# Designed miniproteins, single chains, continued (3), part 6

Each design is a single chain, and the fold is of that chain. pLDDT is the mean over its residues in the fold that is shown.

## One batch from the design tools (miniprotein)

Design m8176
Fold by ESMFold2-Fast:
Parts: sequence; C-alpha cells; structure tokens
Structure m8176 (fold): chain A 87 residues (1-87)
Amino acid sequence: MVKVEGIEVDEETEKRLEELVENKDIEGLVRLLVELGADEAAAAVLVEWEEENKDPEKARKIAEELGILELYEKAKKQYEENKKKAE
C-alpha cells in the first residue's frame, strides 16, 4: 500500500491517480483525492493546476462543488506567500 497525505491507498487507487494526472483530468483527480480524504492534497493540486492553466474560475468551481473551497483558498494563500518569500 502507498500513503497519500497519511492515508493508505492500494496499488489500484495509486494507478488511477497516475492515469488522471497523465490525462490532465483535474476534476477527476481532485474528486478522487477528496474521496480518499486527502482534502489538503486535493486543494494543493488544484492551486498548482490553476497557476499552470490560468483558469481560476474552473479551479474555484471544482473546489466549491467538492466542498473544499476553504482549503483551496488557504492553499492558494500559502502558494502566493511561498512565491513572494522565494522572490
């Protein structure tokens, strides 16, 4: 078993996560992470995807639909603070 955000996942779930990343299915990836209870990881992945794809409306909508809006906003704030501190 592999551990994601302290949550043990089986090999099948890990493979599914990899397939969603390869297919660039951000909604599916974030949804699966939330189902696993890895809400903070889901929020962080969504923030990184938003920065790469420049689509904050889609990222926010996914966070809202999955009930992780507060974690998404917190992760976005941390990302911006880390970016400013590194520059």
Scores: mean pLDDT 74

Design m8177
Fold by ESMFold2-Fast:
Structure m8177 (fold): chain A 71 residues (1-71)
Amino acid sequence: MVEELLREAEELTQRAVDAAKQGKIDEANKLFTEAVEKYAEAARLSEGERRQEVVDALVKGTNAVLKAIAA
């Protein structure tokens, strides 16, 4: 479950980055919002090192989307 949520969140994050690079900010926002929800759910279902991995992925994804929007 957690692994599936993390994979889905990473997929959505990549799609959000791609949309942002194309100037589709509304689409990027919707995709990233869904990704954040899945990362948050995965983090809630995880503890210890696994939770830290999920949090690290969320931080990296957030930075990637913000950088793409700023470009």
Scores: mean pLDDT 83

Design m8178
Fold by ESMFold2-Fast:
Structure m8178 (fold): chain A 62 residues (1-62)
Amino acid sequence: DADAAALERAEARGQRYQPVVKEQNKKIDEYEKKNPNASAEEFFEKVNEINRELAAKVQAEL
């Protein structure tokens, strides 16, 4: 069934991205704990840096 296949692919994608999302959240939490007084700009810059690093890691695994 095409619908069942599409759902299975979506679930597989979710599971594949789950470790990346978990690591992203961990790194963001670590930064936030170390820098509780960081400005919104500093925080977003760090989040972008973390996202770039994780994207590069995922690309290297593929």
Scores: mean pLDDT 74

Design m8179
Fold by ESMFold2-Fast:
Structure m8179 (fold): chain A 92 residues (1-92)
Amino acid sequence: SAAQKEEIEKLKKEAEKLIKEAQKLIQLAKQSGVQIPQSVIDKLNEGIKALNEGKKIYNEGKSEKEAKDLFEKAKKLAQEVIDFFNKVGKGE
């Protein structure tokens, strides 16, 4: 339905926004000489991969559920990266 497509487009845009924010935080941390755990870098890379796979599946019209699940995975991984930097910024 149009409403389902609108929901998936919203999830895609939210995932893209969070991935870009996570990428920016990693770039700024590297420029500042902050040591970033490999696990945090791996989470971002997995999130980027999930976003790209979800976009491909959605654009090819193959599976709306699989695309949705991949966008939700990308959002979760990007948020975990952002949460890491929020904790570091609070002195945790």
Scores: mean pLDDT 86

Design m8180
Fold by ESMFold2-Fast:
Structure m8180 (fold): chain A 77 residues (1-77)
Amino acid sequence: MWEKLFEEWSEEEKKEFLEYLKERIEALKERMRELGIPEEVIEEIEKLMLENIPNIKNEEDREKLGKKIQEIIEKYL
């Protein structure tokens, strides 16, 4: 189910994945706080993920999003 590209999923699968993703993002936010990343930056990363994941059409789009997030995190490590 979650191994598929987001665009290929049903509306129900997309909703289930987004709820799961929010849970995973919340865990990631705690990890980022522990690393000393500012709350404003953490919120920016969360927003990027939630806004861009529904627009992922292929693996390349996923990699681009991941790279953007990594670049933001690396600035504060």
Scores: mean pLDDT 71

Design m8181
Fold by ESMFold2-Fast:
Structure m8181 (fold): chain A 91 residues (1-91)
Amino acid sequence: SPEEERRKALLLARLLAITAGAWFELEVAEKRGLLTPEQLAQAQALVAQIDALAAQAKAALDAGDIDKAQALVDQAADLYDQLVAIVEAGR
């Protein structure tokens, strides 16, 4: 349906933005050296978790499971917010 295709496109776009943003935040944190080793390890772990959720969300979209993809994208967004909070604490 047109609504289903729109939902898939929006979820894919959001997923790509989250993954790109997560890697950008990690790169900035590493280059600036403003995080403690513990905070840097937490940031790296969050990026790895976001990548894993992104792979699962893409698989769900490919299978036509839009509700599962939405839930996984929402989880990735929550982890992204945690990543940003850690990086901002290092300002």
Scores: mean pLDDT 89

Design m8182
Fold by ESMFold2-Fast:
Structure m8182 (fold): chain A 110 residues (1-110)
Amino acid sequence: STPQKVLSAFNRVLTALENKDFSASIYGDFRTVLNKGSEAHRRVLGALLVKVLGLKVSQVKLTADALAFTQEARDALISGAKEYLETGSLSSLADLPPNLQEKAEKILSK
């Protein structure tokens, strides 16, 4: 199902970001999560771009413009990045499945 494919793609994205392995295959998984995932998934991706890649909000916006299919996906990615930069935390982490929440929290707390 689409939800299962999104969760599998998200797990691969989290693993790649933890290991700093940015192969071409991860762009497909990132795009899947960004465009087919929930608002919580999108916000967490935005925070991870800031934390792992050191992106500024302007660079997250360029990523959203390049990869997002909808305005809602763009806005959620950018909003997640902004929340993380302003607070050092992300409210949407609690909305993730427990295993993915644990992985994302570990990456964001480093």
Scores: mean pLDDT 84

Design m8183
Fold by ESMFold2-Fast:
Structure m8183 (fold): chain A 123 residues (1-123)
Amino acid sequence: MTPEEVLQQVQEILDEIKKLEDEFYQTSDPEKQLELIEKMLELIEQGLELLEQVELTPELTQAAKLLLGFSQRLYSRSLALAKLVSGELKKRAEELAERAFELAKRLEDLLIERTGQTLGSIV
């Protein structure tokens, strides 16, 4: 897969995440909110797997930063929901928070590794 093909697919993923985030703000149902968080995390994981297959262009680096930002927000949202719910929903919210944290860490590690290498090639 070329960086251009990955960029197109990651942009489509980012657009889908934005639509799900808008739907999240339209619902007050905690179960539906957790379902939307799970779907957004699945899309972030797909985007990360695509980014890991190619060299990071400036455009792909920006896309990775946007996915990182979404992961960080989903971590915060999952933790907030865990405080508002009980039982099985609380457990689900805590599991989604862990998944969001792990994805954020993977994206941050990718950015550190790849941007450090890119900076070294310029100097």
Scores: mean pLDDT 85

Design m8184
Fold by ESMFold2-Fast:
Parts: C-alpha cells; structure tokens; sequence
Structure m8184 (fold): chain A 97 residues (1-97)
C-alpha cells in the first residue's frame, strides 16, 4: 500500500539509473522476471528523483517491508495491480507529451 502511494510521484527519468539502484538492493538478477510480473511500479516510483532522494526512499521502503514482514526478495509475490498499471501508464503518457 505504501508503494502505491509513492507511485504517484511523477518523474520521467533514465530507467537505467533505477535499474542500477535495484541491482544495489540485490534485485539485479531478478529484474527481468520482476518486470514481467508488473513490478514496473517500483521502477517508475524512482523516476525523476535525485540519487540522494532515491537512496532515502529505498531505505524507507526497506524498513517498511521489514515492519510488514516482507523481504525485498519477496516483492515478486506482490505484482503491480491493474489500477497501479493504469496510474503508471497515465503518468508515462503525460510525460511523453
């Protein structure tokens, strides 16, 4: 739910930068599989943020996941919902203008 709130942050930035951050979280090996399962939510959530802001956000997400008893490696069991995909697509469409 917290990730869904953060996804409304707009930012059309380099996807490569976001992928590097996910690799730093130990998700690099699973990125392709995560994207197939609709984890574009996390990728888009980090767009447009500075490196410092991205680090802060990732740490906050990590701590919240621990509080909920969810490991970052287990994010693949929480794919983006149809509503989350719609929000992401709307943000991307607006950024493409």
Amino acid sequence: MSLLRIVVKEGAAEISAVRRLLEALGLGEELEELEKKGYRLIVNLLRGLSEEEQKKLIEEIRKEMEELGIDLKELEVYPASEEEKRIIEEILAESAK
Scores: mean pLDDT 46

Design m8185
Fold by ESMFold2-Fast:
Structure m8185 (fold): chain A 103 residues (1-103)
Amino acid sequence: MSEEKKKKAIEYLEEAERHIGEGALALAEGDFERAVEHLREAAENLDKAAELAEGKAKEYAEKAREHAREARRAVEAGDVDAAGRHVAEAIENIKKAKEELEK
């Protein structure tokens, strides 16, 4: 993997992590519309990270993206507990993707 692709993938992962954090705060505040918007932005940035990443980093980015999408669906369904679990799983997989890229 090129250094340029690696750096760009990390930037997209960090942007996704920021959006997930903002979405989690919106969810805690009961602002479900804002939570959905941030989770959409997180999934889009994770998609971009996965496109640039290879191997295990790509797999973790794809898992994080799926959890961000499931969190958004849970918010839309009013299932705050499910949304919180998927947010936590998305953060965990972003962390693992970053660790693989930093090896």
Scores: mean pLDDT 90

Design m8186
Fold by ESMFold2-Fast:
Parts: C-alpha cells; sequence; structure tokens
Structure m8186 (fold): chain A 98 residues (1-98)
C-alpha cells in the first residue's frame, strides 16, 4: 500500500517536472496541480490512518520531493529518484513502512 503511494507520488512529481521542462505548463499551473495532488494524498492518508500528523508528514514529503526534483529537472531519471527518495523518507518519518 505505502509503496504504491510512494511510486504514485514520485510519478506525479516527475510528470509535473517533465511538463515544466517541455514548456507545456507554467510554474503556477504546476504548483496548482501539485496542490491538488497533495490534497488527494492528504485526504486518502487521513481517511485510512485517522492521524493528521501522518497526513501532514506525507503532504510535506510530496512538496519537498517536487522542490528537490525541480532542481535537477533536466535529468529525468535523477528527478524521479530524488522525488521517490524524498517521499519514501516522509513515509518512514510518519512511521509507515514502504
Amino acid sequence: MAGDMVEQGANIVLNLIKELEEGRMSEDQANEMLDLAIGVFYTVVLNETKDEKIARTIAKGMREGYEKAKEVMSDEKKAYEIAKETITKAFKEAGIEV
């Protein structure tokens, strides 16, 4: 379960980075799409765990994953690996095994 969410989150981040790199999406549009994705993940985690601290930790991890991946946006593989590592760390900090 958590592993699937990590992969989904990393893929969302990678897709946003690719759209930005290709010039198909503005930074404002990418931030809006990221906020929507974070909102969905927050709601799913909160509903499953009933723990606001866990939900907030995952939301923070997704945003940090995006910001770090954006720094290496020209390297698609590295951007994905950084996003996945950052989101995985957030799940571990929340006490969820991945």
Scores: mean pLDDT 83

Design m8187
Fold by ESMFold2-Fast:
Structure m8187 (fold): chain A 89 residues (1-89)
Amino acid sequence: MVKELAELLESPDPEVRFEAARKLLETASKEELQEALPYLAKALEDPSEEVRLLAVEGIGAAGEIGRPYLEEALSHPSPRVRAAARHAL
């Protein structure tokens, strides 16, 4: 379940990636989001800004184990991603 949703974050279809990120945030437990962290970290570099912002939110919801990814996102080229990372910390 969570692994299948996380793998959809790598879909070539941006609509599928957006829906996968959204469903992870809506349905995944903290522990399941922790399992999805490597996929969420890759989604920080997604060409879609909306997918990147959902990835920041998912990493934040994963708790302290996600903190190093949020700290790295503070240096992201997107000002919206940087602001979201600061808010999630």
Scores: mean pLDDT 82

Design m8188
Fold by ESMFold2-Fast:
Structure m8188 (fold): chain A 78 residues (1-78)
Amino acid sequence: SELEKLNEELSKKLQELAEKYEAGELSREEMQKMVEEIERLAREQLRLLEKILDPETVERARAHVEGLIEALRRLAEE
């Protein structure tokens, strides 16, 4: 339930970021705020997943989340 809600909110915010970015309507400050919010949601989702997944799967999920965050932060800083 909490995980499903968090996943839906994260997906919605990622879609909103992509849509606004493609429209050229994002200021640098607005993009940074959206990236920070996405980062918080992604890290919270990872914390919930750590409780239910095996360690190997958790390590792969963590690497994926960190990679996404790094890519988004670089995008926001350009």
Scores: mean pLDDT 78

Design m8189
Fold by ESMFold2-Fast:
Structure m8189 (fold): chain A 103 residues (1-103)
Amino acid sequence: SEEGKKHLERAQKALDEGNYEEAIEHATKAIELFSSEENLVLRAEAYVVLGKAYEKLGKKDEAIKWYRQAQADALTAILTHPEKVSEALRVAQEAADLIKKLK
């Protein structure tokens, strides 16, 4: 979804600027808009942004929860859309590394 991509871009920008609550709002909206299976990689990226925002707010358990969801969506994308394997592997590995860092 084009609107979903715009919300993901806004979430990433808000995260980079230290506006963590705004990053959560836009990442959550992107996740809602990426509801179809063909958008699993983009939804996984939105979950990574959501997790990073919660991590920056000191909400470690919430961050791990969203990183786990990002990893699940990215791994599912590899199985259902092999053409997206490179992007999906990158997101899955990023989520796994972020989970490991917080354990």
Scores: mean pLDDT 89

Design m8190
Fold by ESMFold2-Fast:
Structure m8190 (fold): chain A 87 residues (1-87)
Amino acid sequence: SPEAKREEEERRMAEALGDVMVLGVRDPSRREDALATARSASAELVRRAGEIARERYPELAEEIEALTREVLAHQEAAAALGAARAA
């Protein structure tokens, strides 16, 4: 069904973003690119990517969670700044 195809595509996107986040955790030289990529995604996609990445790489769970929190905190700050500029 079209719905099942969309769910599969969304899952593949979350897995791909999760892999980018894992690369940023494992390689400090890739961390800035990983953060930039994750910041450009929706908060929901970032949370889902972090969950999938932690399941696939439990040995990196703490570092993946920390990077996920950093991205979400940045997105909250950016949204607050946008709201202040719109007022």
Scores: mean pLDDT 84

Design m8191
Fold by ESMFold2-Fast:
Structure m8191 (fold): chain A 74 residues (1-74)
Amino acid sequence: SMKDQAVARLEAMRDELLAAMKARGVPQDVIDTFRAMVDAMLDAIRAAQTDEQIQQLLAQAERGIRGWLAELEE
């Protein structure tokens, strides 16, 4: 389903983000905060009732995670 695909994609992006943070020596409490933020985005996708809502939430989450990854490269 679209929801299952969106969840799997966001979980993969979460894992990439957390691995990148750890590799850069980001403190564990900060990593835990970002994990919680992404987990909240995952919960929002799981609660979504329409394909449009799922697509919008996934796009928002992807933009956020890409922004955080870009900041780690500075």
Scores: mean pLDDT 87

Design m8192
Fold by ESMFold2-Fast:
Structure m8192 (fold): chain A 66 residues (1-66)
Amino acid sequence: MKITSMEIKTLSKKKISENEIIEIREIVTTYDDGYISKSIEKVTTIKTESGELRYIETLSRETEKK
């Protein structure tokens, strides 16, 4: 199964502090066999002096065949 297209849409983005951002995003993935997967994810990004920490939580996921 190959991904033919992927669309990421930011639904909301909130700055919690100078170093912390919470983003809710929708990911729509289309596969070469006609399946479409739609996921809603919460992404928490924390900036540190040693780099960036990212935590991803899946809030919902659905899959449909054309």
Scores: mean pLDDT 78

Design m8193
Fold by ESMFold2-Fast:
Structure m8193 (fold): chain A 95 residues (1-95)
Amino acid sequence: SIVETLAKRIGLDPEKDLTPEEIEEIKKAYEELKEALKNKDAEKAREALDKLFEPLKKAAENNIEAQLRLAELYSEILEAITNKDFEGALKLLES
């Protein structure tokens, strides 16, 4: 699951730190992001990235290590999108 992959990467437990609603928001935003990356639509990819990371930022609000890891991951993906490295952005999400 993308939710498990992203949450665990930043040091969160998806079952404890995320609500069912936030999990569905992450899944939906991830599908939107994947479609935008496939279509090489940098504007839609940035919008979907923000939607994907908003619930993760809320979950990390009392965990400084998670906040730092999340900020680093967000910056790396955003840089890839900005440089039109859409394949690199997708790899960063799925690793």
Scores: mean pLDDT 86

Design m8194
Fold by ESMFold2-Fast:
Structure m8194 (fold): chain A 81 residues (1-81)
Amino acid sequence: SLEEVEERYEKLREAAKKAGKTLSDAQIAMLLVERGADPEAIIEFAKKRGNEKAIEAVRLVTEGDGEGVQRLILEEIEKSK
């Protein structure tokens, strides 16, 4: 459900923060898909937040496009510098 995705997102964000790491919305979306969260619910959550990169990440992971996922992560890392 959308509410479950929101709860999991916040838990991952807080866990990363406590570990001294910052995860992008795209990285969190990918982890949620890998951990069995509903891709459609993640896309709906990302749309609600206006985060197009997270929507793209979920689609790439769901399609098995490892090269696309790697490109998206690299773009976000460069943008964070």
Scores: mean pLDDT 73

Design m8195
Fold by ESMFold2-Fast:
Structure m8195 (fold): chain A 78 residues (1-78)
Amino acid sequence: MEFIKVKVVVYTKEGVEELEITIPKDMTIGELQKYIRQKLNTDGEVKIFFKGKELDPKATLSEYGIKDGDTLEAVVIE
């Protein structure tokens, strides 16, 4: 399994959190959303964005061409 290290800038009502995570490149966006919710200990909805576009939870990181060292954005919705 090939792993990539990505930075996720998470926007919450309390402010901005930065996460550096190493994850399988074939991880789905939905699995990444669940991982972020667990790390932040939140029950809110997590939306993931790459280059200003919302990502489909059923797609994989590799399907969007996300590579090692890329930055993603996440928004936590209450």
Scores: mean pLDDT 83

Design m8196
Fold by ESMFold2-Fast:
Structure m8196 (fold): chain A 58 residues (1-58)
Amino acid sequence: SQDRIRQQIDNARHVQAYLQKQLADYQANNAASDVIAQYQSRIQDINDRIAQLEQQAA
């Protein structure tokens, strides 16, 4: 169902926005590079998930 995939994309985008905000806050406060790398990895994972869901919606 297109509606189900849409909901999954919307949920994933909420997570994406949260992680991006956290990364920005960590970068602004000069957090350790391993912490920054962890959040960058998590953002990449959610971006990949969104791309997969969008591909399924097509």
Scores: mean pLDDT 87

Design m8197
Fold by ESMFold2-Fast:
Structure m8197 (fold): chain A 73 residues (1-73)
Amino acid sequence: VSDKEALLKIAEELEKRGLKDEAKIVREAAKLAETDPQKAQQLIDQLLERLSKDPEKLKKFLEAVKKVGEELA
């Protein structure tokens, strides 16, 4: 499984959970994962910083990542 594929699945799960803005950022990171992995990581880091200020959204984000990780493991 490529990093791009994993990020796209995370974005889909986030969208299903109502985190549409966060899903858009993850999709942009997925697009950059093949051409500029450093930029993709920066987008994810910035997203996590924003989520750290909203515990409810952070919880939903982490649950989405965990679910996708379990499906891809």
Scores: mean pLDDT 81

Design m8198
Fold by ESMFold2-Fast:
Structure m8198 (fold): chain A 91 residues (1-91)
Amino acid sequence: MPLPMEKMNEEQKAQAKLLETMKRLLAGEISPEEAAEEAAEQFKTMKLSAEELKELIEALKEELERTSDPAMRRLLEALIEAYEKVLKELE
């Protein structure tokens, strides 16, 4: 396997960018819509399986059901929509 520091492939770089996007989103540094768009682009590059995306979408939907805060609901809805778009492209 290539070493992460020197031989990151495109999929590994996309995974790192996705984690950075999620961290910035949780810190309130970017909008939910921007985070959703960035996440969708990274997932396309990462070639994640449909099953992995479905698990992520289900987890976000469970959080949405428990959330009453309007800002957090908007965030979760935007992420779900972005991930569902990527899932449809993989199927």
Scores: mean pLDDT 69

Design m8199
Fold by ESMFold2-Fast:
Structure m8199 (fold): chain A 75 residues (1-75)
Amino acid sequence: EEELKKANRELGKKRADFYLSEVRDLLKTITDPEEREEGLQVIKDILNREIEAAKKVYPEFAEELQKALDEIDKL
């Protein structure tokens, strides 16, 4: 059980890192403020859907994704 929770957290962190890298790439590539806001909203929408899909079965994975979403929301 604990090993499975650790594996789910590790996968969640890797998935979170992927979303954060997509945000960084978007902010480097897109200079227009309106396009940046639209791109960030798309990433947040996808991330929210993945969290909702995962949270009942893989709560540790969903928790790491929620942390990434909270970080993006602070931008």
Scores: mean pLDDT 85

Design m8200
Fold by ESMFold2-Fast:
Structure m8200 (fold): chain A 98 residues (1-98)
Amino acid sequence: MPLAPEVAALLEEADEAIAKGDYEKAIALAEEAARKAEELGDWVGADRARELKTAAELMKKGEETGDERLYLAAAIAASGAGATKAAKKAVELGKEAA
């Protein structure tokens, strides 16, 4: 699917940040990706950035609360964003929380 290269790079960095457990960095990168996508008229990049921000926020909340359902929701959001590393990490943490 066509994405602006600059937006794709920010989304890949956010995906890696989630996989490393750096959710605050991932949220910041996803917000920057969303802003860049909107400036470029990249609606695909904007949608993926919003979903990846949601995934990072849900994973952060999952760590704070221990609620396995938040990790499941994060995996769904990350999958919608095309973020394979984040989705895998969310599934792994959800299994550990269950």
Scores: mean pLDDT 84

Design m8201
Fold by ESMFold2-Fast:
Structure m8201 (fold): chain A 67 residues (1-67)
Amino acid sequence: DVDSFVDDLRDGKRDNERVLTDARDRRDDARRLSGVDPDVGARRIAEADTTIEASRTGIRVHDELIA
């Protein structure tokens, strides 16, 4: 029913929020790595940015569906 669907959406949003937090942490780590290995750091930052954008989109979609 609608209540179960909304609970599933809230769970999906929380999962996206965890992925977003982890991706932000990885981005910060990649920025530190850029001081030692700029090429590897830049690649890891780009990977994290892609994950951050996807997770933010997922959170927005879940918020729209819950509202």
Scores: mean pLDDT 80

Design m8202
Fold by ESMFold2-Fast:
Structure m8202 (fold): chain A 96 residues (1-96)
Amino acid sequence: SALEEVAEVLGLSPERIVDAFREADVDGDGTLDAAELRRFLRLLGLLNPKESEEEQVAEAIAAMDLDGDGTVSLAEFLAMLERFASGRLGEVSPFK
């Protein structure tokens, strides 16, 4: 499903994505706040070190339709990247 498609798009294994999410989710609540999401994206190598990590994380949260909450579930992350992989966001990536 979405996890496998996202893993292929990112050049990662599904296990790596799940493991990185678990490592970033220090509270074990099943969601990532902005700081935890930043760590998650770092673990996956999705952050551009030449750009503001905080800005990249804010853009990713906005792309996941979470402007008011500031938290992201694994399902919302996968849904955002699946939409990108499907060409519906084919002009600009919030990563890179």
Scores: mean pLDDT 69

Design m8203
Fold by ESMFold2-Fast:
Structure m8203 (fold): chain A 80 residues (1-80)
Amino acid sequence: DALEELERLTNATISAVMMLASQGNIEEAKLVLEKGIERMDQIMDQAISSGDDSDVLRQYLEKGKKLMEETYKDAVKIAK
């Protein structure tokens, strides 16, 4: 289920980014964010290839990416 994969990936990426940022590992947190976004795009590409081009899936992708990016930005502000 692509929706479940996107939600799981979003939560895992957020947790990893917050953990790394709390340790002062801002560069590593950025790499985790970039890898998370890349994997979300791969999940979407696979879903589209399988005929799952739904508005719901696209909205979950956009929401997940936004949450990941906002989490990283907030973590960087706290670390400074």
Scores: mean pLDDT 80

Design m8204
Fold by ESMFold2-Fast:
Structure m8204 (fold): chain A 88 residues (1-88)
Amino acid sequence: MMSLREVQRELVILGAELTFLMFAAEQFLKDKDYQKAQEYLQKARETIAEIKKILAENPDVRPLVASDARTEIALAEARIKEIEEQIA
């Protein structure tokens, strides 16, 4: 079990990482490099899974922090599905 400060710091770091991975996937999609786009989407899914794991293991996370993380995950998951459907 992590301290509340460690949990919040980790969520911020993972959120930033997810943002970078999604940005990279969008750039590769524009370049029609579908293989690289899929690689970065897979890394984004792994980052989402890690955020979900941290939230599940730390139910005492402040509601605003948890809500922000959940919103970021929902937006990323929706965009990943759109891109995967377009590439398929």
Scores: mean pLDDT 84

Design m8205
Fold by ESMFold2-Fast:
Structure m8205 (fold): chain A 57 residues (1-57)
Amino acid sequence: GPLEEGVRKGGASGSGAAALEHVGLAGQKEGLDGDQMIAAARAAGDEVTAAAVEGGS
């Protein structure tokens, strides 16, 4: 469906942003520390995702 297509295309075009979204989902499932998700987001230059994780804590 459109969601599956979007995820597939996002993974192909936006390596950093798509990887962060996959890491975020994996982090939620695996119970990763918010600090680990913030570090991953900042390493990819995604300050918005890093700030959202910090604010959610």
Scores: mean pLDDT 54

Design m8206
Fold by ESMFold2-Fast:
Order: structure tokens, then C-alpha cells, then sequence
Structure m8206 (fold): chain A 63 residues (1-63)
């Protein structure tokens, strides 16, 4: 599973992508609007992390 941590308006979020299941957890209660924003950020961050991991693995072989 892929995991990313981030903040929206000072609230910490943890997003876990396991297969087709995306779970976004806030450290404290948030509005529906903030949750939607967090889900969109999580999707982009998880896609970026997947690509970055592939590049990092190649770079690590050269260290």
C-alpha cells in the first residue's frame, strides 16, 4: 500500500491507497469541503509518489 501524510489548513491527514481503496483520515474533525480538498490532494500526491519511487529505486542503485 502507498501512504502519504499532508496538511490542509493546519490539519494533518493520512492517505492510504491499497489497490482500488483510498482511505483518508484526519487527525481531527473537518468540514465536508476540507475533506474533499484533502481527497483531491491525496490522489495527486499518491500518483506523484508512485512515479518518484520508481526514480528513487534507480538512483539508489548508483549510491
Amino acid sequence: PLVVEFEVNGVKFTAVLDGDTLTVTAEKPVSEEERKQAEEFAKVALLAKQLALQLQQLQAQLA
Scores: mean pLDDT 77

Design m8207
Fold by ESMFold2-Fast:
Structure m8207 (fold): chain A 78 residues (1-78)
Amino acid sequence: SEEEEKRFLKEAIDAIEKLAKDLYQKSGNNPKVKELYKKLQETIKKAREALENGDIESAEEYVKKAIELLNEMQKLVK
């Protein structure tokens, strides 16, 4: 159902945001991590906006982008 899809995407967005915040806090002095975190926050904002507007396709694309940014942050955090 559309409601289940929206719930799944919302939970994914929330999880990505929490993981990104933890990575940023662990490596807050790394300028590349800071840059990626800023881009990820902007992407998450767009994902949430798309979900609120019922644009599931755009929300999925923004979630995909956020995951790519999260993976890049994770590679830089030791």
Scores: mean pLDDT 86

Design m8208
Fold by ESMFold2-Fast:
Structure m8208 (fold): chain A 79 residues (1-79)
Amino acid sequence: EEFEKLKEEIKKLAEDIVRSTPDPAIAAVAATMQAVGLAIEYEMEGKITPEQAKELANYGFKYATELADRKERERRLAA
């Protein structure tokens, strides 16, 4: 399933970007932009529907912000 494969790819990219980017806010923005870009590309290629692209963009945003928020919380507790 193209949708599930892309969702897994977005998840892995978000984890990689948040892990490698020291600033949680920049990490969240970067990961979100990558997820949106991939969703649009797959929709334009006909691999997913516009509704699926919207769902993946929202998923990527929420997952990236969750990971970044967790990283920021851990950072503040360590201070």
Scores: mean pLDDT 81

Design m8209
Fold by ESMFold2-Fast:
Structure m8209 (fold): chain A 76 residues (1-76)
Amino acid sequence: SEKQKLEQLGLEYIGKGAEYYQLALKSKDRASYLEKGRDYYSKALDYFEKAGKGGLTGVAGSLMALLQGEYVKAKK
């Protein structure tokens, strides 16, 4: 179904966000990678909302908030 395709795409973007978070942990350009990871989690959130998956939308939102908090710390 269309909703299953949107959910799968959201999960793929969660994977991309996690990849950028791991790069941030190993990089001198930590803030840049955290911003990219947050943007991927934001895309995942949009797809989960379109799929009607409230639980997954909540997870994506929490991951975005976590990376935003880490981004603010990395800029200091």
Scores: mean pLDDT 87

